# Ledger of designs, part 80: designed miniproteins, single chains, continued (5)

Each design is a single chain, and the fold is of that chain. pLDDT is the mean over its residues in the fold that is shown.

## One batch from the design tools (miniprotein)

Design m18946
Fold by ESMFold2-Fast:
Structure m18946 (fold): chain A 92 residues (1-92)
Amino acid sequence: MEKKEEEEKLAEAYKEGIEEGEKEAEEFLKKNPETPKEKLEEEIKELQKRGSELVKEFQRKLEEGAPLEELLELAREIGFLEGKLKKLAEHL
């Protein structure tokens, strides 16, 4: 039962991250509608690299039994980068 509650908290943090990342990307695009495609492609590439690194870090910490608080922070950050990447990629 406790493990299920931790999984639910991690899923919620990840979802909140996605929503925040999508909002930030949407606001950026609205304020900068004429941003060159090359700049968006560079940003997407950076987000993909950072996201991959954070996912590996999350998996490592999960396997090591890191505190829930650390896992929640990483889940939110991963979601944020993924949400931002998704919105920027949709604009390409």
Scores: mean pLDDT 83

Design m18947
Fold by ESMFold2-Fast:
Parts: sequence; C-alpha cells; structure tokens
Structure m18947 (fold): chain A 103 residues (1-103)
Amino acid sequence: MKVTQSPAELTVQEGETATITATLSKSSPYIDWVFEKDGVRRTLLSDGTTRAPGVSSRFQGSGGGTTYTLTINNVQREDEGVYYAHDRTEPPGSEGEGSKLTL
C-alpha cells in the first residue's frame, strides 16, 4: 500500500481551518491520523473518524475507501507539528510522508 498526503507543508493563521488529505493506492478502512511533535507521536483519530481520548473536537476526520481527510478547526499554536496518515491493514503498516503544519 502507498499512502500519499497533500499538502506536504501548510501554513495557516491562528483561528483558521487546516485540511490534510490522504490518498491510498488501495482501499482501507483502517486509517489512523497521528500527530508528531519533538519526536513524540500521538494518535488523534482511529479508523478515520474516531477521536482518541482527550483529543479536542477541533480535530475531525472524514472519508473512506481510498481518500481520507483530516480537518483542524480553529487552529491553535499547539497544533504545529507533523500529521501522518497511517494504514494498519498490512504489517508493519504504511504511512504517508507527513504534512507539516506551521502558524
């Protein structure tokens, strides 16, 4: 499986909406959105839409099949970092190259 993310880098202002799209070479229902900052990784959403405990409702997932979208509403400075779409279908998993958010 190949996971492609767009955009690779995005710059928004605080309070704006950021949108990241993952396109898959093969359909999968098992897409997680992972946030990385300073080498620390945290799952934001599992299976495209299910928010992890403690994750803000500003993080919304949509899509299915070969296209998944992460939307970050009311972006805060703490949201700066790299977002990855991770497919769990085949070990060890397949991951996009990341989308770097800056404010």
Scores: mean pLDDT 85

Design m18948
Fold by ESMFold2-Fast:
Formats: C-alpha cells, sequence, structure tokens
Structure m18948 (fold): chain A 55 residues (1-55)
C-alpha cells in the first residue's frame, strides 16, 4: 500500500521520537516495523539506527 505524503510525514515524526528515546521499547518496535514496511530498502539502516539509539 502506498502511503500518502501526510502519512509519510507522520511516520517520519514518529521515527524521530523513536531515535530520541521518547517512546517505550514496545512502542518504538511497533513504529520501526511500520517504517520497515514503508521503506523496505532502508530496513537495515533503520535497525542499525534503532540499535544505536538503545545503546
Amino acid sequence: MLPTPEEYQELGDRLLKVFNGELSDEEAEAVLEEAKRAFPDEADTLEAMYAAAKA
């Protein structure tokens, strides 16, 4: 399913909260899964950034 530009912006804002540690681990994992579905070519990068944010 192709997200709308508005949905992409909202997902970007949620990813920023994940990388800033503003969400619980459970919520962050849910956002990360949504992002990997929207950007499958970036999945490895997103996982690496999330791992770095948790460290």
Scores: mean pLDDT 74

Design m18949
Fold by ESMFold2-Fast:
Structure m18949 (fold): chain A 104 residues (1-104)
Amino acid sequence: MSEEARALAAEVAAAFNASPGATATLDGNTLTVELKDDPRLRAAGAALAAGFNAIPGVTATLEGTTLTLTFSEDDEVVLDPLVQGGLLGAAEHAADVFARLAAE
């Protein structure tokens, strides 16, 4: 990944980490989000993974309470302004959902 693509991935990680319901760790082009062990968070995570998979250059999987996002190493895809806006918006929405469910 380029420095710019890594900066975008770091912003996505920061959005998740702003939520008390999730902890995000970025390693290379892979973002791992650990959710609280709650069936509601797992259901929300599954819907969010499907949303992220609809974004070009992103592959999202949910295994138990672990949501994994893999970003394409193709900078032309990841650095597209619409993809960037979609990724950041999806991450902020996910963070809000996890925060709300963690508060219940």
Scores: mean pLDDT 74

Design m18950
Fold by ESMFold2-Fast:
Order: sequence, then C-alpha cells, then structure tokens
Structure m18950 (fold): chain A 72 residues (1-72)
Amino acid sequence: MELTILRFRVLALMSEAYYLVNYKKNVSKEELERILKELERMRQQLVAQGDSTTAKQVDKVIEELKKRIEEL
C-alpha cells in the first residue's frame, strides 16, 4: 500500500475511534477492541514505511481506546 493511501485510511480510522470514544452513547467493548486491533496493525505498517510521526499520533489514540475499554 502506498504511504499516502495508508495515511488516509489511518486518519479515517482514528476519526472513527474518536467518535466511538467521545460521542457514541452505547459503545460496546467489542467495537472498541476491534478498532484498537486495526489501529495497532496500521501503526506497525506506518513504522515499517518510515512514518514515525503519524505512528506516534496513532499511539495516542490507541492509549485513549485502552483507557476507555478499561472503564467499561
């Protein structure tokens, strides 16, 4: 996958994660865990392609998802 396409998809997934954490009233633990696993996979691909800056932004979203899962 081209780095530009990967970045676009990661940003879209991060936006979905923010919606689920902050705005969705009836979010399930399973929904959060699914998004978490997808972000972790994309994070590894970003690092492999040399985009450490975007990977660090993904790490912050992963941390917020993990905290929200712990609260459920």
Scores: mean pLDDT 82

Design m18951
Fold by ESMFold2-Fast:
Structure m18951 (fold): chain A 62 residues (1-62)
Amino acid sequence: EEEKLKYIAKLMKDGEPVEMTPEAEKIIYELLLKITKDEEKAKEFVENLKKLAEEAKKKEEE
């Protein structure tokens, strides 16, 4: 689980686009909640991933 958290952090750091579905958001949030036990941290990660997904969607229009 921690390895997955590190992977997510790497994606955010590299600015790599990721597709965020509602199911993925829920799974990631729950996973982060279990690992960090910090609701604010979990929400922040999910919001950052959603932002990356939005940016990836805009790139598709280009």
Scores: mean pLDDT 66

Design m18952
Fold by ESMFold2-Fast:
Structure m18952 (fold): chain A 113 residues (1-113)
Amino acid sequence: SMEEKLQRTIENFRAAAEAVRKAAEELYKQGAGMSKEDLDAIVDAVEALPAVIRAMLKSGLYESVEEALKALSTARGGPVGELIGRIAQSLLDGKTPEEVAEEARKAVEELAK
């Protein structure tokens, strides 16, 4: 059902957000090139994804979770947009929560260079 797909998507977004938060904390401790403010913005953006996907579906502009994820996968506009797009694409590819979390972690580490 739509509700079951939405719940699984939210669980995947939460797994990605936890991985991103941990990666950002470690990168900050290591003195990575990305500022603390930019790392915090990335964490906040990924943590907002459950609310964003719910709002997208409530808007009536997206008929399915998959359609909303496709829209997110085309995200542009710097590191935050690229990270959101990669997370959404991983979900569209049918990856597990653990695989989505690992992709999100790698993306943050690549973007912080």
Scores: mean pLDDT 85

Design m18953
Fold by ESMFold2-Fast:
Structure m18953 (fold): chain A 67 residues (1-67)
Amino acid sequence: SLEERRATIEKIREMLEKDEYHEAAQAALDVLLGRLPASPVYDTRPLPKSELERRIAEAERQLEAEA
């Protein structure tokens, strides 16, 4: 579970860097809303890439605390 969340975040970051896969943003929303603690890092509305990147970094720090 923790490893799955970290792996998903890694893939999201890679896809966002390439700016080719919109599903990367969707995966970020799914991971942060579904698997991380009940902390609405993303809402149901689409977020810009810059916001997703910032919240992904925050989620990574939270995962480090749990790891």
Scores: mean pLDDT 61

Design m18954
Fold by ESMFold2-Fast:
Structure m18954 (fold): chain A 68 residues (1-68)
Amino acid sequence: SLEEALANLRKALEALEKGDVTTALSALDEALKVAPEELIPLIKEAKAALQRGDTEKAREYLKKALEL
């Protein structure tokens, strides 16, 4: 559901603010399992950014996804 996706995106953002990339990636994977199609591209971009080590870009995509 959208609510479950948003909850996991908030967990990912909180984890990144603490420097916990592993927890953030796990939360993004959980969000992808329940996200509506409209959120999927932003969540995938956030995950890809984290996998590249681009934490700033990942936070940017997460904040955009939370505004939808």
Scores: mean pLDDT 84

Design m18955
Fold by ESMFold2-Fast:
Structure m18955 (fold): chain A 59 residues (1-59)
Amino acid sequence: MFEEAKKAAEEGDFDKAIKLLEEAGHESTVLGVRRAKKAGDAKAAVQAIEVAKRSEEIL
């Protein structure tokens, strides 16, 4: 799931990344990606998703 969301964000498909994150219950990460979409910053969206993935790996 995170890898698919990252790929979508890297391709500039913020809406697909948001949908995948919402379906998985990652509400805080969705807010980060929505903010990145408004800024047009694909790297910020990818970084938000990577932070969420690392949190899952630690817990």
Scores: mean pLDDT 79

Design m18956
Fold by ESMFold2-Fast:
Structure m18956 (fold): chain A 58 residues (1-58)
Amino acid sequence: VEERAKKLIKEAESLPKKSSYLTRLVDALRQALKNNEEEIVKTLTEALEDAIKAEKEK
């Protein structure tokens, strides 16, 4: 989960145009990872994955 979360954060940060929502998800996920909040990390990782897919599909 942690490795997947970090990979998605990196992928989101690589996007040329980031929405405020996407940026907020990245910040929240980074904070959850720092605090070792596994349940929140899992939920935010799924939300971030969906948000990234939406941005790529345009």
Scores: mean pLDDT 77

Design m18958
Fold by ESMFold2-Fast:
Structure m18958 (fold): chain A 65 residues (1-65)
Amino acid sequence: MLEKLKELYERLVKIPGVGERKAGQVVALVEEGKSLEEIKEYMINKLGLSEEQAEKAVEIVKELL
């Protein structure tokens, strides 16, 4: 894993309710080159995250990448 992707994973895991599995899936979407909008939609619709959790995750992605 690239150093930035490892940092992304570690910060995503710290979001309450995300957990390791969901954080890993978000990292995989970033590696695939998905847009921030697609990642947010996936988090809400497929991973069952709240809008607040998804917004926090998108902010971390924007900060690191």
Scores: mean pLDDT 82

Design m18959
Fold by ESMFold2-Fast:
Structure m18959 (fold): chain A 88 residues (1-88)
Amino acid sequence: MTAEELRALVERELAALRADPRLELLGAEASFGGTVSASDTTPTGHGVRVYLRDTETGEVIAHAHGPVAGGRGAALAAAAEAARAYAA
């Protein structure tokens, strides 16, 4: 997944969430966790986590997106963009 693909995916989710009055967007952050072994030189799964709250139940739901192509810098840029979209 590229940073551009991640941005488009997050924008689609935000549009769907704005259409659903039950869901509240809490935030987005860079995620650095992976299924990659310690012996692998490939960067760990860099991505973004989006946190939602169901306003009816109070449950917090986390959506994980990634891994992002381009490594840590691309993931941080995508996370910052998602956070900016949320803050607007």
Scores: mean pLDDT 61

Design m18960
Fold by ESMFold2-Fast:
Structure m18960 (fold): chain A 58 residues (1-58)
Amino acid sequence: GAADVVAAGAAKAAALPGRGGAAGSGMWEQEGIDLGLSREEARAAATRGAGEARGKAA
């Protein structure tokens, strides 16, 4: 679900600092689609996951 994509995005963004947001978001968007999310939902969840990781880094 969307929460899974957000959690995965946050974890991987923390592990791979080169995520930049765009590249990481694209990967998690695809993962979300594979999990049955719509393209828009997958994109939003992936972006939120990356944002969560950035917030924790502060």
Scores: mean pLDDT 58

Design m18961
Fold by ESMFold2-Fast:
Structure m18961 (fold): chain A 67 residues (1-67)
Amino acid sequence: SELRRLLAEAEALVESDPARALALAGGIVARAQDGELLARFGEAVAAGDAARAVEIAREAVELLERR
């Protein structure tokens, strides 16, 4: 899955390149088109919390995989 691969890349970058981790996580969260996830992602970005932002992207992937 492309989404799972992008998520794994974002997770790997949280400590070494948090800006790139945030960019990847943001792309994933945007694909979910979910207002709650978008709002929580925005809060994590404002707080400078890349680890939390990537956790929210994981929730977005799980939402997109449910039908």
Scores: mean pLDDT 87

Design m18962
Fold by ESMFold2-Fast:
Structure m18962 (fold): chain A 81 residues (1-81)
Amino acid sequence: SRREKLEAEAKSLTDEELLKRINEYQKRMREAIEKGDAEAVREAGEELSILYKKLGQPGLADRVYREARAAAEGIERLKKQ
């Protein structure tokens, strides 16, 4: 699955590389929210949660995952109206 691939990739990264990827995906999630792209928000949130968990920050991983899910669901609800 996509999640399994992302988790495997994250395990090979150094802390410096993890932080660089976190910065990249934080930007991607903000842009996806601005554009109303629910799928891109979910994907960025999933990657960020995996990266934070690998960095030893499970609380931040849980938070970003929940925030991305809520944002994506909000976008999807607006598009159904």
Scores: mean pLDDT 84

Design m18963
Fold by ESMFold2-Fast:
Structure m18963 (fold): chain A 60 residues (1-60)
Amino acid sequence: SVEDVKAKLEALEKTAKIIEEAIKENKKNGADEESIKRAEKLLERVKEEIERLKKELEAL
């Protein structure tokens, strides 16, 4: 349903913001470079899913 897609979108957008904040914090604290790159790849996948869900919502 439209409501289910909207709820998933909202949850993913909140998740993306949390990941972005975590990446910024880890960069400031000198965290492992590989861990930061892994988190950045995860963020890109989340952003791709958000775009796909937005297109699905438009089609509904």
Scores: mean pLDDT 84

Design m18964
Fold by ESMFold2-Fast:
Structure m18964 (fold): chain A 59 residues (1-59)
Amino acid sequence: VDELVEQAEKALKEGNYQEAIRLAQQALALDPRNRRAFGILGEALQQLGDEQGLAQLDA
């Protein structure tokens, strides 16, 4: 679980929001109470949602 959280945080910092979401969701599937994974998921969704508010990326 901890490894998934670290990978998700790295992806988020690199701007790979889709990867960060995927990894954070996997971490939460294993540990639903993981606050760090929840925070990363929220941050990545906010970043991705802001971009989609302007234009939809490859439907």
Scores: mean pLDDT 73

Design m18965
Fold by ESMFold2-Fast:
Structure m18965 (fold): chain A 62 residues (1-62)
Amino acid sequence: MDAAAMVQVLMDEGGLSREAAVRIVQKILASGGDLEAAVQVLMEEGGLSRTRAEAIAKKMLA
């Protein structure tokens, strides 16, 4: 999935603003696509539950 599609997923499914989604996607990509790092970023920066963060992270990194 490209970065623009990841931003859209975070806005649509995470309820995040575009600015927050862009920042979160940049941090996830900087981790080299590590699933646990993506989940942590989504929980800490996005305010998402672990269950929601895992679902979104898997969708973005698959």
Scores: mean pLDDT 79

Design m18966
Fold by ESMFold2-Fast:
Structure m18966 (fold): chain A 66 residues (1-66)
Amino acid sequence: LPGDLSPEEAKKLIDELYERAKKAIEEGNLVQAANLTTAIGILGAGHPEVEEYAREKIREINKLAE
């Protein structure tokens, strides 16, 4: 899965997952937020060009969950 997407497609999915994770935190669903953070990490690990972008999104999610 991570290696099957173009970097552009991976970045778009990371953006989608990031927005879902933010909404999950707003709703108090930390389990959902953690699952979405894992999915972002998997996409980033498969795509070096977007890995730093994915890492930044994960950091933002973690700060919101504190």
Scores: mean pLDDT 80

Design m18967
Fold by ESMFold2-Fast:
Structure m18967 (fold): chain A 117 residues (1-117)
Amino acid sequence: LPVSALVRAEAEVPEDEADAAAERVRAALAEAAARARATPGVLDVVVDVEVEGGRVTATALVVAETPEAAARAAAELARALREAAGDAPVRVEVLAGSEETARLIAALLPDAEVRVA
């Protein structure tokens, strides 16, 4: 059965910088999503970036054939989101569809909050 992982990143930036920050995040996330989709065992990657005042929220949903493929794709997406934020404080959370997927993601992303959905 397909497995899933949802990567969510949130950053607070000055409101006058939020649109520029969102554009950088969208570009980086699109590139990371394209690489993730090219990974064996990844079935789909759906991305979204929202701006509300000084808050930029990015989400990426990974659907994969195996926990290992889901974990690798989620880790790559989370890293791309952190790099795109630059010096801005970023909170990254990952919701995994199973305990096995969560454990694999936590091993790859020790600084991220990983939870089971």
Scores: mean pLDDT 83

Design m18968
Fold by ESMFold2-Fast:
Structure m18968 (fold): chain A 92 residues (1-92)
Amino acid sequence: EELEERLREAGWTDEQIERYRKWLEDMKKKADEAIKYLEERGLTEVAEWLKKHKDTVEGQVLGYGIYLMLKEGVPDEEILREVKRAEEYLKK
């Protein structure tokens, strides 16, 4: 409700707000699948980072990227290489 009020104040329509909410929930589900994959491979630091950043643009991009690679059947070695690159870039 509070988020919806803020988005309306920013000029968003009720339809745009509803589509955004559905998109966020979909992105969180995809991030959860990515987190599970990372934990199963012992990539605990990246998994914990992604858990804390599921609602950020960076977390959504990383989570969705991993999800897409998993669904496209990209080999584990390639996925792990890209995850390592992303982890190095995002650590500050």
Scores: mean pLDDT 76

Design m18969
Fold by ESMFold2-Fast:
Structure m18969 (fold): chain A 70 residues (1-70)
Amino acid sequence: PVKAVKVALNSHGIEVSDEVVEKIASLGDAAEAARVASFLASKGLSSEQIEELVNNSKSPEELLAKAATL
């Protein structure tokens, strides 16, 4: 899960802290975590914006909903 999240973010040139990668990886199974990471990266969000969204979201659904409004 952690490796899949890191690969998805890095493929878009995004580097976030290990804590943020671990939080995304903990949101679901490996496929769900990778899907969330790829969606965030595809929105053109900065590393800082991704960290803020992850830290202020309690679920993958909330995280995706907040990202969709950006």
Scores: mean pLDDT 73

Design m18970
Fold by ESMFold2-Fast:
Structure m18970 (fold): chain A 104 residues (1-104)
Amino acid sequence: SELEELSRRHAALQATLLAVVPDEALPLLAETSQLLNEVLDLLAEADPEQAERIAGLLRAFLDELEAVAARLPGMSPAEQLAALEELRARARAVLEEVRRILAE
């Protein structure tokens, strides 16, 4: 199912990021992961039509997260921190969009 696929992708990406992020970025990663888990929980509760829209948003964000994870080892510490802060901000935006979809 899409929920199982997206949950597995999130778990794999969290493990990858934990291995490559600097210690100072761990709180940013933890918050991003918490926001994505909240999106996954909302996806599990959504009606089929809303679930399709939410899954699409989450899939797009996970693709972005994968791209950043691949580039992270080549970045300076300042660039890594900035990239992770941007990812957290985008995760919040995804959660807010999901909440808007569910409020329809």
Scores: mean pLDDT 87

Design m18971
Fold by ESMFold2-Fast:
Structure m18971 (fold): chain A 96 residues (1-96)
Amino acid sequence: SERLLEGEISLALGLMANEIGNYETAIKQLEEAIRLLRDLDPRAVAVALAALGRAYNGLGDYESAIRAAEEALALDPENEEAREVLEEAKAGLAAS
């Protein structure tokens, strides 16, 4: 569907924004990907949520990062990125 393709494009853009440290752009694109893919591809939503948590960690928003990572793990308990994001966010919050 057009919505599925648009969601996949937003996911790819969000992941690329994370790679270059453009966390505000990553958040916008990943939230759009989650909105478009929510009912269509739960696995892609888990990937987007883990990446969203990584972006929040990059900005020092550890509470939002924990929430995103926990939601990703609820959809995909084996998601390695989400586990890493959760550990980093908890350590960052404890250091704050």
Scores: mean pLDDT 91

Design m18972
Fold by ESMFold2-Fast:
Structure m18972 (fold): chain A 59 residues (1-59)
Amino acid sequence: LAEQARRALAIGEELLESDPSAAASAFGEAKKLAQQAGDDVLAREAEENLRRAQALASA
């Protein structure tokens, strides 16, 4: 779970500049997986990046 959350977070970060909508999906998955893993630090990082990606993707 924590490993999968880290991978999803990395994918989201890579996509943030080119495809914020796809990045938001990846960060959402990362947050969910991090919460299931009990990794509070990773979950907060994913949540912050999710909010940023959603702001960039919004029209």
Scores: mean pLDDT 80

Design m18973
Fold by ESMFold2-Fast:
Structure m18973 (fold): chain A 102 residues (1-102)
Amino acid sequence: MPSLEELVARLRELLEEARRLLEEGRLEEALAVLKRMVNLLAEALALTTDPEVAARLRALLAELQTLVQDAEAALAAGRREEARRHLEEAVRLVEEALAVLE
């Protein structure tokens, strides 16, 4: 398993990629990157020993998972502006999760 430090570094790289894809209007690719970040945040949560940090990460991860699912459903329905809003909010939650992990 990767270390928490390695997971945080990978999450930072993926966050920059997701931001670029959103600015380019590449919503399907941004969704794929956010799904990868959800999986890495779940791994980071499993490695977190501080119960306060773990509780905050669990809450953020639950909200992030819902936003990613809502974005996927919106894209499947052709509701691109709705999907974009969900993906932008998901990026904000990843930023908040990374701040908690530092």
Scores: mean pLDDT 87

Design m18974
Fold by ESMFold2-Fast:
Order: structure tokens, then sequence, then C-alpha cells
Structure m18974 (fold): chain A 78 residues (1-78)
């Protein structure tokens, strides 16, 4: 379970790096897609953390998911 959470977080972090790179190139649509995917991985990590009884860790991942989803929404609105 802990290994699965680490894998999901790593994928989310790789996607946020790609999102930032796309944003720097002016590719707002692609940046929004990457932030949306990163958010989904954090939601999955939060579910696993919650199922393992780590409510505090689950909340941290949900907060990150909400942050990146909001960034994606803002980029699509621009």
Amino acid sequence: MEEKIKELVKKAEELTKKANEAYQRGDLDRAAEYFTEASKYYVEAAKLAYESGNIELAQKFLDKAKEYRKRAEELRAA
C-alpha cells in the first residue's frame, strides 16, 4: 500500500513538472491537461491513505488535488 501511494505521488509530481514546462511554452491547454491528470493521481493517493487509516496524509493529498484542479480551471478560463 505505501509503495502504491509513493508511485501515485511520483506520477503526480512528474505531471506537475510537465504542466509547468507547457505553461512556460505558452501551451495553456496542455498545461491544464497535465494539472488535471496530476489532480486525479493525488485523489487516488488520498483514497489509499484514507483506507490505510492515515486521515492526515489523505487530507494533504486532497488539498494538493484541489490546488492543481483550480490551476487547470484558471488556465482554461484564460
Scores: mean pLDDT 86

Design m18975
Fold by ESMFold2-Fast:
Structure m18975 (fold): chain A 89 residues (1-89)
Amino acid sequence: MLKEIEELLEKAAELAEKIRAGDKSAIPELIELLEEALELLERFSEPEVAELLRLLLRALRDMLEGRMSPEEASARVREAVARLEALRA
């Protein structure tokens, strides 16, 4: 399970770089990965990690709805991924 979460976080980081470059098509893929990771996290009770993933999902949805800029959304994704990686270290 932890290995799968690690792989999802690595993939999310790659997608965050694409979003920062202005590739909006990467956002739906990132949302799917974050939703999958959140489902896994609910099973092993990591509340802080789950909260960060929820925040990311909210930001990405707001961006898709036109409520948040792509730059702001990508910054939040990058920060949350970095924090999740730091929590594992």
Scores: mean pLDDT 68

Design m18976
Fold by ESMFold2-Fast:
Structure m18976 (fold): chain A 68 residues (1-68)
Amino acid sequence: MEEVERLLEKIDRGELTPEEAKKFSELVKNGDPEYDRLVLRRILKEYGGLSDEEADEIADKWIEEVKK
């Protein structure tokens, strides 16, 4: 839980890397790739203040790796 909060703080600062986004998605993974993608995108927007475009880019990169 504390690591998730730390990553959300980095998102708010605009410091989240793609690797950290992947790690975050793995920590909150629920086993459903579609659901997990929606959760990641939503949290990035609600807590990180990211745009739709930025959140979609991170979520799209993550989901492609999860499908492998």
Scores: mean pLDDT 66

Design m18977
Fold by ESMFold2-Fast:
Structure m18977 (fold): chain A 67 residues (1-67)
Amino acid sequence: APKLSEEQKEEIARELSRRFGLSLEDARKIVDSIVSGDNSPGVRLLLEGRASAEALNAAARLAREKA
């Protein structure tokens, strides 16, 4: 799992919110999912129609670039 500061996690969440129209709460859940290595929250958001696969892939890429 990528090692990110709280500020870096917030920056990624805000970027996801801007790019994909996610709420900041849902964007933060996706970022925390990636950092923890537990995909369950991200998969749940996909199943609920609250996030896209593109948003999850972008989050993973941004986390890797900042780590």
Scores: mean pLDDT 77

Design m18978
Fold by ESMFold2-Fast:
Structure m18978 (fold): chain A 75 residues (1-75)
Amino acid sequence: SEEFEREVREGVLLIEAAVYLQIAKNSKDIEVQKEALERVKELLDEARRLSGDPRTIAALEEIQKEVEKILKEKE
């Protein structure tokens, strides 16, 4: 089912983004936090190209903002 495959892809993107957010929260290394941010940006770009689901996009945008906040607190 195309619908099922789409839901799986969207779920995987959200899980991956959550993992990168957790890496950023747990790391004291600014370079690791910067890489986590870039990975989340890549996942958001992929979601925009493939899923188009506004809820998935919004969730990924919130994760990106949280990683950006962590990075700003270390600058």
Scores: mean pLDDT 81

Design m18979
Fold by ESMFold2-Fast:
Structure m18979 (fold): chain A 71 residues (1-71)
Amino acid sequence: MDELLEKIAEKYGLTPEELALLRADPNAQKIAELYKKVEELDTSTLEGEIERGVYELAIATYAQAARSKAA
């Protein structure tokens, strides 16, 4: 879980403080699971590309929420 959250922080440019807020979120496990699902998706299919887009949007939304709480 923590390693996946760190990868999300690196990808979305989160500060250590913003990453700490993301880790403290009650949905931290869910966001880590979404990131893992994105990495496991077969993006050679149309269905896989659609699912990837949906999951990436959800992850980006959580990252933005962490930034908003840090501000």
Scores: mean pLDDT 76

Design m18980
Fold by ESMFold2-Fast:
Structure m18980 (fold): chain A 110 residues (1-110)
Amino acid sequence: MIEVTQSPKSLTAKVGETVTLTSKFSENVNGGVSWYKKKEGEAPELLIRNASTLAPGVRSRFSGSYDDSKKTAYLTISNLVPEDTATYFDKAKKDGYLVSFGEGTLLTVV
C-alpha cells in the first residue's frame, strides 16, 4: 500500500472563500486519484476522478489537480456554501488497483 497524508486534518472557512485540500503520496500514483465528500449518515459522494475529471452532477465549484513532481493531489473548492461542511477524502489507484485511502480532511464552513 502507498502511504498518503491529507492536510490539513481540519479547517474552518467562511462562506464565499476558496480552500485547497492536499494529499501527498509516498510514491507516484500518476494522477489515479479520486476525491469524495462524506457527510455523517450519508454515503460518500464522488467529486473528482483521475485527479481532475469532475464527476457527473458535481458543481463546477469543485476542481482537482495532480503534481507528478511532488506526488501531490489537490482538491480546490471555490465559493464555499454551508452545505460544503463535510469530510473530504481521496482514494488512489495505480494500474487499476486501489493503492491508498486517505483519512480525510474535515471542512467546516461558517
Scores: mean pLDDT 84

Design m18981
Fold by ESMFold2-Fast:
Structure m18981 (fold): chain A 118 residues (1-118)
Amino acid sequence: TDYNAAIAFYKAVIQADPNDAVAYLNLGTAYLNLGNYNSAIANYKKAIAITNNQSAAAYNNLGLAYLNLGNFDDAIANYKKAIAINSANASAYSNLGNAYLNLGKTAAAASNFAKAAA
């Protein structure tokens, strides 16, 4: 499958450059798309560590992996970190809204969806 080819490619990139945060981000996303959420989480955490906690994309995608595992509190915490780095992150606001809906927090969900649409 296309994602298995992507995994092989980004693993080779990481072997050549162990500090390539973008390669870890992309490897995590390939695992996320295969439903391998634990491998996605591990690779997003590597991207976050390499960027000194400055990757809004890695935090947003880490939140999405936790959301897929049903870990709503961890998902919310990571979406909030993505928003703290980039306050215009529409994807993180949309994902945070979905996490709040899963917890039945309809007012918080509506507020975050409104911010995603702005």
Scores: mean pLDDT 89

